# Ledger of designs, part 28: designed miniproteins, single chains, continued (5)

Each design is a single chain, and the fold is of that chain. pLDDT is the mean over its residues in the fold that is shown.

## One batch from the design tools (miniprotein)

Design m16949
Fold by ESMFold2-Fast:
Structure m16949 (fold): chain A 58 residues (1-58)
Amino acid sequence: SKETGIESLRESLSEDDRLSEEEKEKILETFERALSSSSVEEAVDAAFEVYKKIVEEK
């Protein structure tokens, strides 16, 4: 479900020490926004692109 997906992502991000709290919030917001207007697959892709950009720029 959407709620389970959001919770799972939040848990995964909370354990990632490469990310600031602001960066984690940005990724979660991107995922939630994409979920409201597209499929779960597209939401995952959108969130992952933000995550990848943040991590690769560190």
Scores: mean pLDDT 75

Design m16950
Fold by ESMFold2-Fast:
Structure m16950 (fold): chain A 72 residues (1-72)
Amino acid sequence: SAAEEVRRALEAMGQPEAAERAARALEDGDIETARRVVDEAVNKAMSRAAPEDLLAIAQQAARAYAAIDRAE
């Protein structure tokens, strides 16, 4: 499901609290809240990342957004 894909992507980015909030928003059909939570989680992960981790975070962010787009 889209909620499971978003949860896995955000957990892979080191954002487990955001993962649960975004997944719940998708389960409730609240796509706007899910996008906002993902945006905040991506910004936090990117701002705290070592340069060598940026590509991996960007790939997980793309995965989360793709899952939300499919749920829409």
Scores: mean pLDDT 86

Design m16951
Fold by ESMFold2-Fast:
Structure m16951 (fold): chain A 67 residues (1-67)
Amino acid sequence: MEKARLLGVKAAIYVVQGKFDEAKKLVRELKETHSDEEIEEALNLARQIAEKYGKKDEFDKVVEEAL
């Protein structure tokens, strides 16, 4: 769970920085290495971070393209 959250947070930070390809790689790693429930929890946390910086739509697009 801790690693899943870290991958989600890093993906959100990359989205805020406009590094969408790097963010997609982290979301794919999260999906490949964790359970659906851990993925959902990590992505919900990451989305909250992206939303705080006005990048929710960009984050959701990265998740859709990666998942």
Scores: mean pLDDT 82

Design m16952
Fold by ESMFold2-Fast:
Structure m16952 (fold): chain A 101 residues (1-101)
Amino acid sequence: MAAELEKKLAELREELREAARNRDAEKIFAVSDEILKLHNALDETRKIVDDARALIAAGKMTDEQLREYSKKILDTDPDVTRAVAEVLRLIGEQIQAELAA
């Protein structure tokens, strides 16, 4: 089993949580990209995340759209889905923090 992958994923998740606490959108996207690469994300899953990033950068993503993207990801591989769902949750927290400011 991919113990090395699990260890790297745990390290990236910790970095992602720290970036979210610091509200560093650039760091959140960078770490998210590494998580996706480690899981060899399907092209469809990658496209969903890239579309979400574009909406976030444009300041147009709503909580409803974030939930819709989360649902689409649930149709992919469970391990990839889990990693990407956590990324989207943290990105959503970042958007809410920016909208509240």
Scores: mean pLDDT 60

Design m16953
Fold by ESMFold2-Fast:
Structure m16953 (fold): chain A 81 residues (1-81)
Amino acid sequence: DKYEKALEEVKKIMKEKGKDSITFEEVREAMKKAGLTEEEIIEILGILEKKTGLNPGDPTNTVSLEVVKEALDELKKAKAE
């Protein structure tokens, strides 16, 4: 499942960079590596913005693994409908 692969790519970036949060650009890169479409990536970033109140265009803003997982779960549920 590409959504589970996306979460694994996020975990890999965090582990390789030795950090517990990721930027919105790193989220985009992880999603792209997992095979998500540009439209799905835009939807994920929108869900993250809604949940965190953070601007995805700000390179200093970071999100936790937990909120990325919640956003992926929400998108997967929406696409299953």
Scores: mean pLDDT 81

Design m16954
Fold by ESMFold2-Fast:
Order: C-alpha cells, then sequence, then structure tokens
Structure m16954 (fold): chain A 70 residues (1-70)
C-alpha cells in the first residue's frame, strides 16, 4: 500500500512529463527524433526511480510497473 502510493506519485509525474512531450510533438514544436529522445530520457529516469523503490519494498506491483516501462 505504501509502496503503491509512492509508485503512483512517480507514475503521475511520469505521465505529466509524457503529456508535455506529446503536446510539443503534436503542435510541431519538436521533431519525431527529438520526441523519441525526450521520451527515452523520461522513461529511463522513471525506470531507475521505480527500480530503487522496488529494492526498498520488494513489491510485486512495483516490479510489474518496471517491466511495463522497459
Amino acid sequence: SEAEKKAKEILDEFRKKMVEIYEKYKNGEISQEEFDAELKKVRDEFIKKLEELYKETGSPYIKSLVEKLK
């Protein structure tokens, strides 16, 4: 439950950043190559955060989230 709350906060921040990147791409502000690069950076950052949370908690829920982002 506590692990799920922390994971939700991490995922909510991830989704917010993803939406911002998507809107830039949709509006033609960034190229597809820039879009892909920014998404990779954000995904790698959040995978790392979730992996650290998994090390602390051992939660199967956190493990499944990491697998979905890889």
Scores: mean pLDDT 82

Design m16955
Fold by ESMFold2-Fast:
Structure m16955 (fold): chain A 67 residues (1-67)
Amino acid sequence: SEAEKLKEELRKFLRELGLSEETIERIIDLVEQGRGSQAGALLAAAGLSGEQLKEAGKIMRKYYEAL
């Protein structure tokens, strides 16, 4: 499904940025709960740059819309 593709895209993007699998799954859970602002805050706390946050935000929004 489109949602499964976007979920894998999000996992790969965050993994390439060096996030732990535990943090990646927490981000996915927050997005699935409609808590995208909290997911963004967690990513910022994990050290993502503004540009990386924008890209993650685009993928997260598309993933949520595909659910």
Scores: mean pLDDT 88

Design m16956
Fold by ESMFold2-Fast:
Structure m16956 (fold): chain A 96 residues (1-96)
Amino acid sequence: MKEELEEKLEKIKAGELDLEEAQKVMDEVLENNDKELIELAKEAHKALLEPQAIALEKGTKEKASNEEMLEIAEKEAKKKGLKLLLKAIEEYRKEQ
């Protein structure tokens, strides 16, 4: 239902869903083709990807290492309160 998708999108912004669940929610929103859900999904998507895009842009210009790019992404995620991205960075570090 639309209300369940809205609640899941808010959980993505709060960092309560894992990356696999977040991707499924985005796919469901696109399938529903609801304008309000699409706008909420754009906000959630920006919250997840904007710090990564900033880190990549800075990293490519400064020839930063992968670890330096992760540190930039983590700093931006903390500044913007992006809990899901912070969890993703922690999981990535545990797998290394």
Scores: mean pLDDT 65

Design m16957
Fold by ESMFold2-Fast:
Structure m16957 (fold): chain A 90 residues (1-90)
Amino acid sequence: MVKAENVAAVLLSDTEVAVGVRTPAGAPIRAKVELSNGAKGEGETVAKVGNSGIFRVKLSKPAKVGDKAKVTALTENGEIAEGEGTVQPA
């Protein structure tokens, strides 16, 4: 398990976030997201550049700007990367 170098989260709708993750251990292929309000979701990468991936994640319940996001990503090399971000407006 490694620490994610950068985690960005953007609120697309009340129940959907875009999450960007950069890892030192290869490109992320899948991410799980857990927000501070208890909302959860997971997704596969929709875009990849080097060691960075972008995910669109549908949430189990509505979220708001300012919620803290804990992200757990699986990389193409089989490593797990963890990081935290804060949900930002689009």
Scores: mean pLDDT 80

Design m16958
Fold by ESMFold2-Fast:
Structure m16958 (fold): chain A 81 residues (1-81)
Amino acid sequence: LEELEKEADELYKKAREYQKKVDSGEMTPEEAVEAMRIAAKAAQLYREIAKRSTPEQGERYRRKADEAVEIAEKLARKARA
């Protein structure tokens, strides 16, 4: 579990950094595709962690997964623009 949490947190941090690059206008479509993939992986890992967690902690990880999905959707729109 600890290894999955570290991996998910690292991917989520990268996704957040990419989201900031979209907001600043510095992101290329190619970077947006890669960033979307990273955000989607973070969401998948958080869902897996949630399944293995207590109900209270699971809610926290499900929320992080939802946030990662929102980032992935924003990045997907940039990749198509």
Scores: mean pLDDT 80

Design m16959
Fold by ESMFold2-Fast:
Structure m16959 (fold): chain A 80 residues (1-80)
Amino acid sequence: EEEEIRKKIEELMSSLPEFPTIAEIREVIKELAKKFNLDEKLLEDTLSKILEEKKIDPEKLDKNSLIEVLEEAILETKKL
C-alpha cells in the first residue's frame, strides 16, 4: 500500500517542474484525495502540519521532498 501510494505520487509529479507552484501542488492534492478516497481539506491540513513539524519551507520545497511529505500526509490522513 505504501509503495502504491509512492508510485501514484511519482506519476502525478512526473509532469511537474523540479520546484512546482502552489497551484500545481493543489492539483496533485486533489487527484491524490480522489484516488485514495480522502477528504481534500483534511489532506491539505495534514500536509501543512507535516511541513511545519519538519521545518520545511514551502518556497524551497523540491519535487523529491514534496513526494516524501505527500506520502506521509496520505498515510496520516488514512489513519483518521
Scores: mean pLDDT 78

Design m16960
Fold by ESMFold2-Fast:
Structure m16960 (fold): chain A 68 residues (1-68)
Amino acid sequence: MAAERRRRGEEIALRGAREVKELLKNGHSADEVQKIVDETLAELKALGFSEREAKEIVQEAMRKVALE
């Protein structure tokens, strides 16, 4: 179902966004942060999201986690 796929994508993106937030809080390098971002985008694309859709989902998750 499209709704289930979207929910799964949002969960993956939220996990990645929270991991990025923790890495930045602990002073990890930009390269480590980029690795998590790249892995998250790859997982979303594996679920059938387009490049544009995957980036939009990640950006939305980053905004939500920034407010936590």
Scores: mean pLDDT 81

Design m16961
Fold by ESMFold2-Fast:
Structure m16961 (fold): chain A 82 residues (1-82)
Amino acid sequence: SLEQLRRVGLAVARELLRLAEETEDPEQSEKLREVAREIEEAARAGDREAAKRAIVKGMNIASEISDEALQRVLDAMNQAVG
C-alpha cells in the first residue's frame, strides 16, 4: 500500500540520516542526506515508483559504506513493515 511504502520510506530516510551523521566522509554524508530528501519528497508526493527508486539508491550508497550500513537500512525496512 502507499501508506506502507511511506512508512518504509521514512524509516529508511531516518536510518540514512543517522549514517550521514556517523560517517567521517563528507562526500558519503552529502549523498546520504540527498537520497534521504529524495525519499521523503517522493513519499510526501505519493510517488510510489520515485520512492522505490530512491530507497534502492539509498541501499546502494549504504552498501558502498559497509555491509553493516546496508544491514541497518534493511533492518529499518523490516521493522517498518511489521
Scores: mean pLDDT 86

Design m16962
Fold by ESMFold2-Fast:
Structure m16962 (fold): chain A 80 residues (1-80)
Amino acid sequence: AERAARGAYEGALRGESPGEASEGAYRGTLEGGGGERTAELAEGSAGVAGGMSLTSGSSLEEARELAGRAAYEAAEGAGE
């Protein structure tokens, strides 16, 4: 769980857009040993957090950080 969550965070953090952060979170989760369901949750959370952040007028850098945190939280929580 921790390794998958860390992978999700690092993957999302390297994205330059909400879509790339979402894709990064998915791939990072799988590379960190997470399952497909955990990866899908991290992907969705990163995309939603990043997109909402930009909609609220945040910078791309702030959106990236929020996407990374959301991906980490989702991947860490998805143990079941």
Scores: mean pLDDT 78

Design m16963
Fold by ESMFold2-Fast:
Structure m16963 (fold): chain A 94 residues (1-94)
Amino acid sequence: MRDAMLEELSKRSGVPKEEVRRFLEEKMPQLLEEMRALIEERKKADEERARKEFERLLEEAREEIERMRKEGADPVKIAAMELAVKTVEELFKE
């Protein structure tokens, strides 16, 4: 809401707020490009990490289903878990 940063930069530099604003407007396209690159890099890293973590969770879920089968757990629970895993896989294949 307030131009607190502009006011502080103006006070520190001795440059009027309007000139500081022009300087930031000139620098803003460069900062936006740099920010876009950082966001893209984080997005790629986060998407890759999320996919790996998701794959790990699916593997753990499958291991849990195998354990349930070995323990003679409720067949309805096993079927529900299998359906859930399959539905989630199908949704992410889109």
Scores: mean pLDDT 68

Design m16964
Fold by ESMFold2-Fast:
Structure m16964 (fold): chain A 81 residues (1-81)
Amino acid sequence: SAEEKRRREREWEEARRRWVALFRREGLLEAARLVEDGTIENLARALRLYAKVHGGSVSDEEIEEKTERELAEYEKAKAEE
């Protein structure tokens, strides 16, 4: 459904903006820049950078889980044409 696809894209875009703000607050400017570029590959790179910097902290683990979940949902929406 076009409506469902558009809804998922909007949700993804909002999530992307939230991750950019989060990374900036954490001082991870490179991660924020990668996510801000708006590609799913850039989000995956930002997630890996965040995990590396924090060394598997609880907050890092939670952010990784949420980001991976949103990345998966975005990929499904993109594949559904």
Scores: mean pLDDT 64

Design m16965
Fold by ESMFold2-Fast:
Structure m16965 (fold): chain A 72 residues (1-72)
Amino acid sequence: SDLEEFGMALARLLANPSDRDAIETFERYKKKLKLTDDQVNAAMQAIVDALQQGKSLSEAAKVAAETLEKLL
């Protein structure tokens, strides 16, 4: 889904802020989904919390997508 693509791009950016493909995917889906900065920050916090709980990057991306689905 578009939310899962965005969540994965955001998780990749948190792991490597210089990942150009992740930056381009993030910007594309942020625009497509019309995400607010508050929604992006909520997704980012969900990824950070998931990673702190020992979840994988893929599981953290899924949690971000689920967080955004609840906010939309």
Scores: mean pLDDT 86

Design m16966
Fold by ESMFold2-Fast:
Structure m16966 (fold): chain A 60 residues (1-60)
Amino acid sequence: GAAEARERLAALSEEELRAAARLGGTTPDQMVAGALRTAERRGAEYAVEAVRAAAKVSLG
């Protein structure tokens, strides 16, 4: 759920959050808000994995 996703997203570095947001053409705050909404619909694992994948692609 959203609470689990929030906790897992908080474990990511600010650098990773910024990198994921840049790939999506959004801000870190908007990216986190979007991920929490996705977690409510599709589960925390799916939402967090999507953010981590975007950060990894953006960082290198």
Scores: mean pLDDT 80

Design m16967
Fold by ESMFold2-Fast:
Structure m16967 (fold): chain A 77 residues (1-77)
Amino acid sequence: SALEKLQKERLEKVRKAILEYKGEIIREASSEEVESALKYLTSPDPSLSFSEELLQRLLESAPKELILKELEKLEKE
């Protein structure tokens, strides 16, 4: 469906951004905050615009390996 394609595109965009991020971690986020941000960024809702600002904040808020683990958990659900 169109919603499944949108979610997959958003998942791929977020994963690519995580893997390509070369900046510093300058904030501390809880696992709950990371999960909430990832759920928002990977939402299949077409009325929600993709938030580049939230993605950047997420990348600056936790180690790459932690964000990838949380993303993998969301993909399995």
Scores: mean pLDDT 81

Design m16968
Fold by ESMFold2-Fast:
Order: C-alpha cells, then structure tokens, then sequence
Structure m16968 (fold): chain A 70 residues (1-70)
C-alpha cells in the first residue's frame, strides 16, 4: 500500500541521516546510493515492487548501522 511505502521511505531516510552523522564517507556514499535506488523504484515501479526494493534497502542500511556502531 502507499501508506506502507511512505512509512518505509521515512524509516530509510531517518537511517540514512543517522549514518551521515556517525559513519565514514564511504559508508555514507553507500547509504545514499541505497536511498537513491529506492527513490528511483518509487518513481518507476508499482507500489508492491517499490516496497520490495525499500525492504531490501532497509536490511542493507541496518547492516551498515550495525557495522558502524560495533
């Protein structure tokens, strides 16, 4: 649903911002690339497929966050 996609986008954006404050530049670049991939999916793909791309990006962002905080 559009509501679910909107919530995922907010969560992704918040995590990208957190990484931008605490992570090295190379990790920030990777996070930005993931975020841009999700934005492109939202513009070009149906909601169902965009949600899948967003979920995959969120998993990768969580992995990056764990590496930075450990």
Amino acid sequence: SKEELRELLREIYDKMLELSRIAPPEVVQEAARLYNKVLEAVRTLPDEESIEVARQALEKLDELMEKVKS
Scores: mean pLDDT 84

Design m16969
Fold by ESMFold2-Fast:
Formats: C-alpha cells, structure tokens, sequence
Structure m16969 (fold): chain A 92 residues (1-92)
C-alpha cells in the first residue's frame, strides 16, 4: 500500500539522518554539509505526510547534496546515498 511505501521511505530517511548527524559530529570539516543534508531529510520526512511528490523533490535535492558530501567523506556519503536511493525507489 502507499502507506507502507511511505513508512519504508520514512524509515530509510531516519537512518540517513542518523548517519548524517553522526558524521557531522565526527568530521568537523564536513559538519555544515552533513547538517544541511540532515535538514533536507527532515523536510522530506515532513513532506511524506502531505505530498509524495514534494517528498520526492526533497529526496532528489538530498541525493545531489549527498554526492557532494561523498567527495568529502566517501564512506559516510556512500552509505547515505544507498539509503536515499532505496527511499526514492520505495516512493515509485
């Protein structure tokens, strides 16, 4: 169901936000980029309760930001990108 798809996307976004928040604390040089990513995840989660299309827009923006973060911290960035890709697929 669409509710189950939204729940799965929300779960994945919460995991991505947790990873971004942890990376922001552990890697000071990337802190602002990871905090910006975490904010996009919060906005995407909020949008899931209102509009799937708006949530997809926040997800697409988060993916672009995660690609930039991956250049700073490849390990954390790749983990976050994998979670975002799965969240995007869940909403299709």
Amino acid sequence: SMEQRRKEARRLLLEAASKAGRAAKEYPEGKEAFERLAQEFVDAIAALGKSTDEAKEYLDRAIELAEEVRKINPEAGEEILELLDKAREALE
Scores: mean pLDDT 82

Design m16970
Fold by ESMFold2-Fast:
Structure m16970 (fold): chain A 88 residues (1-88)
Amino acid sequence: KIDELIEKLPKELQPIVRELVDAAKANDVEKTRLAGLRLYNKLKEINDKETINIAIQILEEVLKDPSLSPEVKAILQNLIDRLKELAK
């Protein structure tokens, strides 16, 4: 499901989102934070609601992983909340 959602994103966002997902699943707090910020800034620049909503769906799927640390979950949840505000 995550890979199918990533393939729906613009080509330029696909490597950024894959980096974020990989960092989060590896419980790399710093890399997750930096990749999340990069994704947020690029989505804000593109300003496409459909693209932002796909990114939110990917992050919500990642959050279902019970192996994620509380710190990584907090970073992803904060990013989701900020993206939902951006998509209004």
Scores: mean pLDDT 87

Design m16971
Fold by ESMFold2-Fast:
Structure m16971 (fold): chain A 84 residues (1-84)
Amino acid sequence: QVDQTSQQVGQYLQQAGVSQASVDAVRSAYRHSIQNGSRVLGRVMITQGRRTGLVQQATQLAQLSMGDPSLMVQQAQQFAQLMQ
């Protein structure tokens, strides 16, 4: 479900230190444009990722917004290990 997926994305971004306002913007972009949302989400995250080091992860999340929630969870786990 889109709402659950957007919440998970928000949680991962919060763990990375992204502001709540930016998390809300990412969730909104994801909901409105799941296909094009990969581009919109990636653009928003790249802007924030420069400050948090999420550039590579933004690209991965953008690709996963195409409808592969299992891969999104797997990548989030990998990201969490890197952040440690």
Scores: mean pLDDT 51

Design m16972
Fold by ESMFold2-Fast:
Structure m16972 (fold): chain A 61 residues (1-61)
Amino acid sequence: MEEFLKEIADKFSDEEKKELVELVANGELEKAQAFVKEKTGVTLSDEELIRLAKIIREELA
């Protein structure tokens, strides 16, 4: 799962990664799901979106 989510994260620019993290942090999971689907064609669950945001935050730290 985490390897797959890292591949998804790599499709986003640093600007887009920050936007995705902000959407998840604000509880805007429906918008976050739409954002990921628009960019990657993949529909992620709320749990996967939260995990993706955590991976991105750890990579940006």
Scores: mean pLDDT 81

Design m16973
Fold by ESMFold2-Fast:
Structure m16973 (fold): chain A 90 residues (1-90)
Amino acid sequence: SQDDLMSQAQQQVDNDFQDVRDFGDDMLRRGVPVDDVVQQVQNRFGDRGSQIVQWMVQQGVSDDDIQSVSQYRMDRLSQVFSDIRRRSQS
């Protein structure tokens, strides 16, 4: 069902969110500059996002649902950036 597809997409976003958060934390621990960490996190998360959108289009998911998943991804990415910036100032 479309609900199952949306749940799968959201779960993939959550998995990608956790992976890039852990990746960013590791880079910060290694002393990588914050701006470089933000760029690398954005690149990694963005590449996965393009793959999710392409998959949803191939499955015939509606534009509204694709936009909803894209908004969810952006909200998650904003949380990661806020956390990276906050930790770098501590």
Scores: mean pLDDT 79

Design m16974
Fold by ESMFold2-Fast:
Structure m16974 (fold): chain A 57 residues (1-57)
Amino acid sequence: SLEDYFREYGKKNGYSEEVVEDALSLFLALSSKVGLEFSEEKAKPILETIAEINGKA
């Protein structure tokens, strides 16, 4: 799943669980507000960008 992918992505890139969960929550809130269904292909780069912006080193 997209969530499983992103949790693994966070572990590989040294993000804390908090950063990963915050990024997922923000993405889901944004997706809901837009009212569009994002494909996994489209969602992945968006989640990665959110994590990078909010991520800790």
Scores: mean pLDDT 72

Design m16975
Fold by ESMFold2-Fast:
Structure m16975 (fold): chain A 88 residues (1-88)
Amino acid sequence: MDEIIELEERAAEAWDAGDYETAGRLLTEAVRRTTDYLLASDLSPEERAAAAERFRGLAEALDELAATEAPALRPAAEALREAAERLA
């Protein structure tokens, strides 16, 4: 879990520096690791459904941002949609 937080922090640093490609890559990796962590966790069906819904909402937000300002975020949005389907 801590490694995922570090990836998210590094993605935020890259974003603040204007390095959107690095930010998008790090965020995509964080999404994949979070998904693997959740799938390895003994979550209830309700907890899995809640996580899937949250990931769909985040994917929609990132798709909008990718369309308007940061196309490098598209892979992260795709990873979130895939994660939502795997958790559902």
Scores: mean pLDDT 80

Design m16976
Fold by ESMFold2-Fast:
Structure m16976 (fold): chain A 79 residues (1-79)
Amino acid sequence: MEVTLTARIPVETLAPGLSPEEAARIAQDAAKEVEKEMPAKITVELEGDFLVITVTAPDRETAERAIVKVVSLAQKRAA
């Protein structure tokens, strides 16, 4: 019944001008905060020039909202 969604986001799209490692750290910190606010388990991995965000949630709507919140929070913090 749990849904798992994965989003691959170019590092330059999420955190323009930052190193991939710094972008990954910001995204990982954002994921931890979103996990406190939502019934979702979130992992962030760095794969080359992409951040791979994997969300497991009770339903698809929650998983999609979690991805959007992580991306938005990470972009805000990277700016």
Scores: mean pLDDT 82

Design m16977
Fold by ESMFold2-Fast:
Structure m16977 (fold): chain A 91 residues (1-91)
Amino acid sequence: EELPSEAEMEADIEAVVAASKGLGEAVRVLLSAVREAALAKLPYEEILRRAGEAAREVLEREPDLPERVREVLERLVESGERGELVEPAAA
């Protein structure tokens, strides 16, 4: 194991960016928090916690987010609370 958890987090961030179209500031706040934590070499669990906090703030400030973005942010909040990346159940 080297970067499976980090790759999963990156994929979720990319999904938020792709779905966010026009929500640049909200996405920027989230990405900045995650990037700063990652660049500081914090443990993955701590990076997830900070990402979850940022996602929670975005959800609280912007309740009218598109459903796709809201779902990804909610999953990120849960990941932060658990200290591990939460994936949606397979269909």
Scores: mean pLDDT 64

Design m16978
Fold by ESMFold2-Fast:
Structure m16978 (fold): chain A 77 residues (1-77)
Amino acid sequence: MSGMQIAADVIREKAKSLDPDSRAKVDEYVDRADALYAAGDTEGAAQELSRALKVLGDAGVDPNEVSDEISRRIAES
């Protein structure tokens, strides 16, 4: 699994505890990131993941906790 796919998985997991509107926005950005990454647009994928992270932050999820979990899973992969 690539670091981009690990980041997407962690972001989706964190979004499961959010309100339905915030979850829908996170899922939309992550789905767009997955499509862009599959097409070879790594920069576009990273931008969409950053938008998903902003939605998580606005909903009260600590961005440092998300980054730490992503880094941990990448180290384990």
Scores: mean pLDDT 81

Design m16979
Fold by ESMFold2-Fast:
Structure m16979 (fold): chain A 90 residues (1-90)
Amino acid sequence: MEEKRRRITILATALGILVAAASTGLDDPEEIARQVEELAREIARLLRELGEEEAAEEVERLGRELVEAIRAGDIEKAKELALELIRAAE
């Protein structure tokens, strides 16, 4: 139980760092979008294993919106969605 929560926290933190890095313009937005999509899916999977189905669904929804914002270059929207996703994963 505790180990899965720790893993969720690490993945959510990594996602936040990737979104922050996207704002610098130094990284490829498509590669960042792919990594964010993978992290969001893994977080949702772990939440489901913990029995937190509603949280998993929310993370999946926010992850899809976040990936779209990153691909669109909407940095402000991406930052807002990342914070919402991290909060949903808590």
Scores: mean pLDDT 83

Design m16980
Fold by ESMFold2-Fast:
Structure m16980 (fold): chain A 57 residues (1-57)
Amino acid sequence: LTPEEVVEFLKKISEETGLSFNEIVAAVAPVLGSRPVEQVTLEEIKEAIKEYLEKNK
């Protein structure tokens, strides 16, 4: 994944879930901050968002 693809994906999730872009970014920050974004998969990003939603809802 490129940084640009990640940003586009997070914006789409924000639109689909109704959560703010900043909240989605906060949910995935631990995954994206631990290694280069090219080594992160879309599935890992989706899982981080699911965990965030379960923890806060």
Scores: mean pLDDT 74

Design m16981
Fold by ESMFold2-Fast:
Structure m16981 (fold): chain A 71 residues (1-71)
Amino acid sequence: MKLYKEARRSLDDAERLLKEDPNDPNNVTAAAISVSAASLYADKLEKEGRLKEAKEIRKRVEKLKKRILEL
């Protein structure tokens, strides 16, 4: 349960940073770090057999990675 909440928190932080100022390289870097952390939590969720929660987190990770790469 805590892994899923931490993953969602990391993704929420990344979305907030990109919304506040997508032209600030410090915000973009912090967002990328948060997305990477969420990806690691998704890996742990899969190892615990929590596949539905892991899939949700991975979808959000891929969407945010795409946004960062398109900057």
Scores: mean pLDDT 82

Design m16982
Fold by ESMFold2-Fast:
Structure m16982 (fold): chain A 108 residues (1-108)
Amino acid sequence: MEENRRRAIKVLEETIKQLEEKVGEKVKSVIENLRELIEAIKNRDVEKVEEFIRSAEATLEALGDELSRPQQIALYAMIAAGLLALGRVEEAREYLAKAEELGFKSSI
């Protein structure tokens, strides 16, 4: 779990960096959510990590077509990182692939 947790945090940090470099102010609230998920992962707060995954999945289901590309990338990255932190590596890879298809690069 520690290795998966480190990879999850790295994904979120790389997502934040790319969002700040390319979109900045327009995704500030999303960046804050990514930072909160990093802290939940660091604190091993499984319940909060699962809540972030469910919230991101619900947002994609309800608003997917209405979301900007940076918002879609951030939500896929949140789900992927949360799944990595929970040891669900194969599922996480699918969401990371979706984020990469939208134009962001992951190290995983």
Scores: mean pLDDT 78

Design m16983
Fold by ESMFold2-Fast:
Structure m16983 (fold): chain A 91 residues (1-91)
Amino acid sequence: MTPEEVKEMAEQAIKQAEEALANVDKELAALSEEVRELVREALEEAKRLFEKALEAAEAGDAEKALELINKALQVLQETGKKVQPEIDKLA
């Protein structure tokens, strides 16, 4: 994967994280404030990692950029796993 391709991935991921942050209170309104805060913190951390990935890709370091993208995705997956039981209680 080229640095240019990784840059596009990071830019798209940042946009998706910003959209998710804007909609967290709407989509998770039935969950507790503590759970919504946990999701916001995870999305903000993932966005920070995607921004670092974009910086690395712009510097030509596609390998480091992909590592940062994968780390951000891991943060989101681990938080989703913690939140899933609370979502399941609403079903």
Scores: mean pLDDT 81

Design m16984
Fold by ESMFold2-Fast:
Structure m16984 (fold): chain A 82 residues (1-82)
Amino acid sequence: KYALAIFEMPDKEAAIALTEAALERGVLSRAEAEALAAEYGARLIGEVEVENEEAALRGLERALEAIKKDNSTRAAIPVKVE
């Protein structure tokens, strides 16, 4: 299974930084995603289950676009769920 883990960041710049780090790393385990988020001071607020790896990566692209266009403070990390 795949999901997007959604994190609250203190500001838009931090949200961009975490989301770009997630794009560089690709799909992570839940534990790896939580460890990465902790490095950035992020707070987990939810997960959205997605159909496959492609949908997870596409959701990550949409999250980055929302941060840039809508001044969102929500970052996302694509995760593979057991």
Scores: mean pLDDT 83

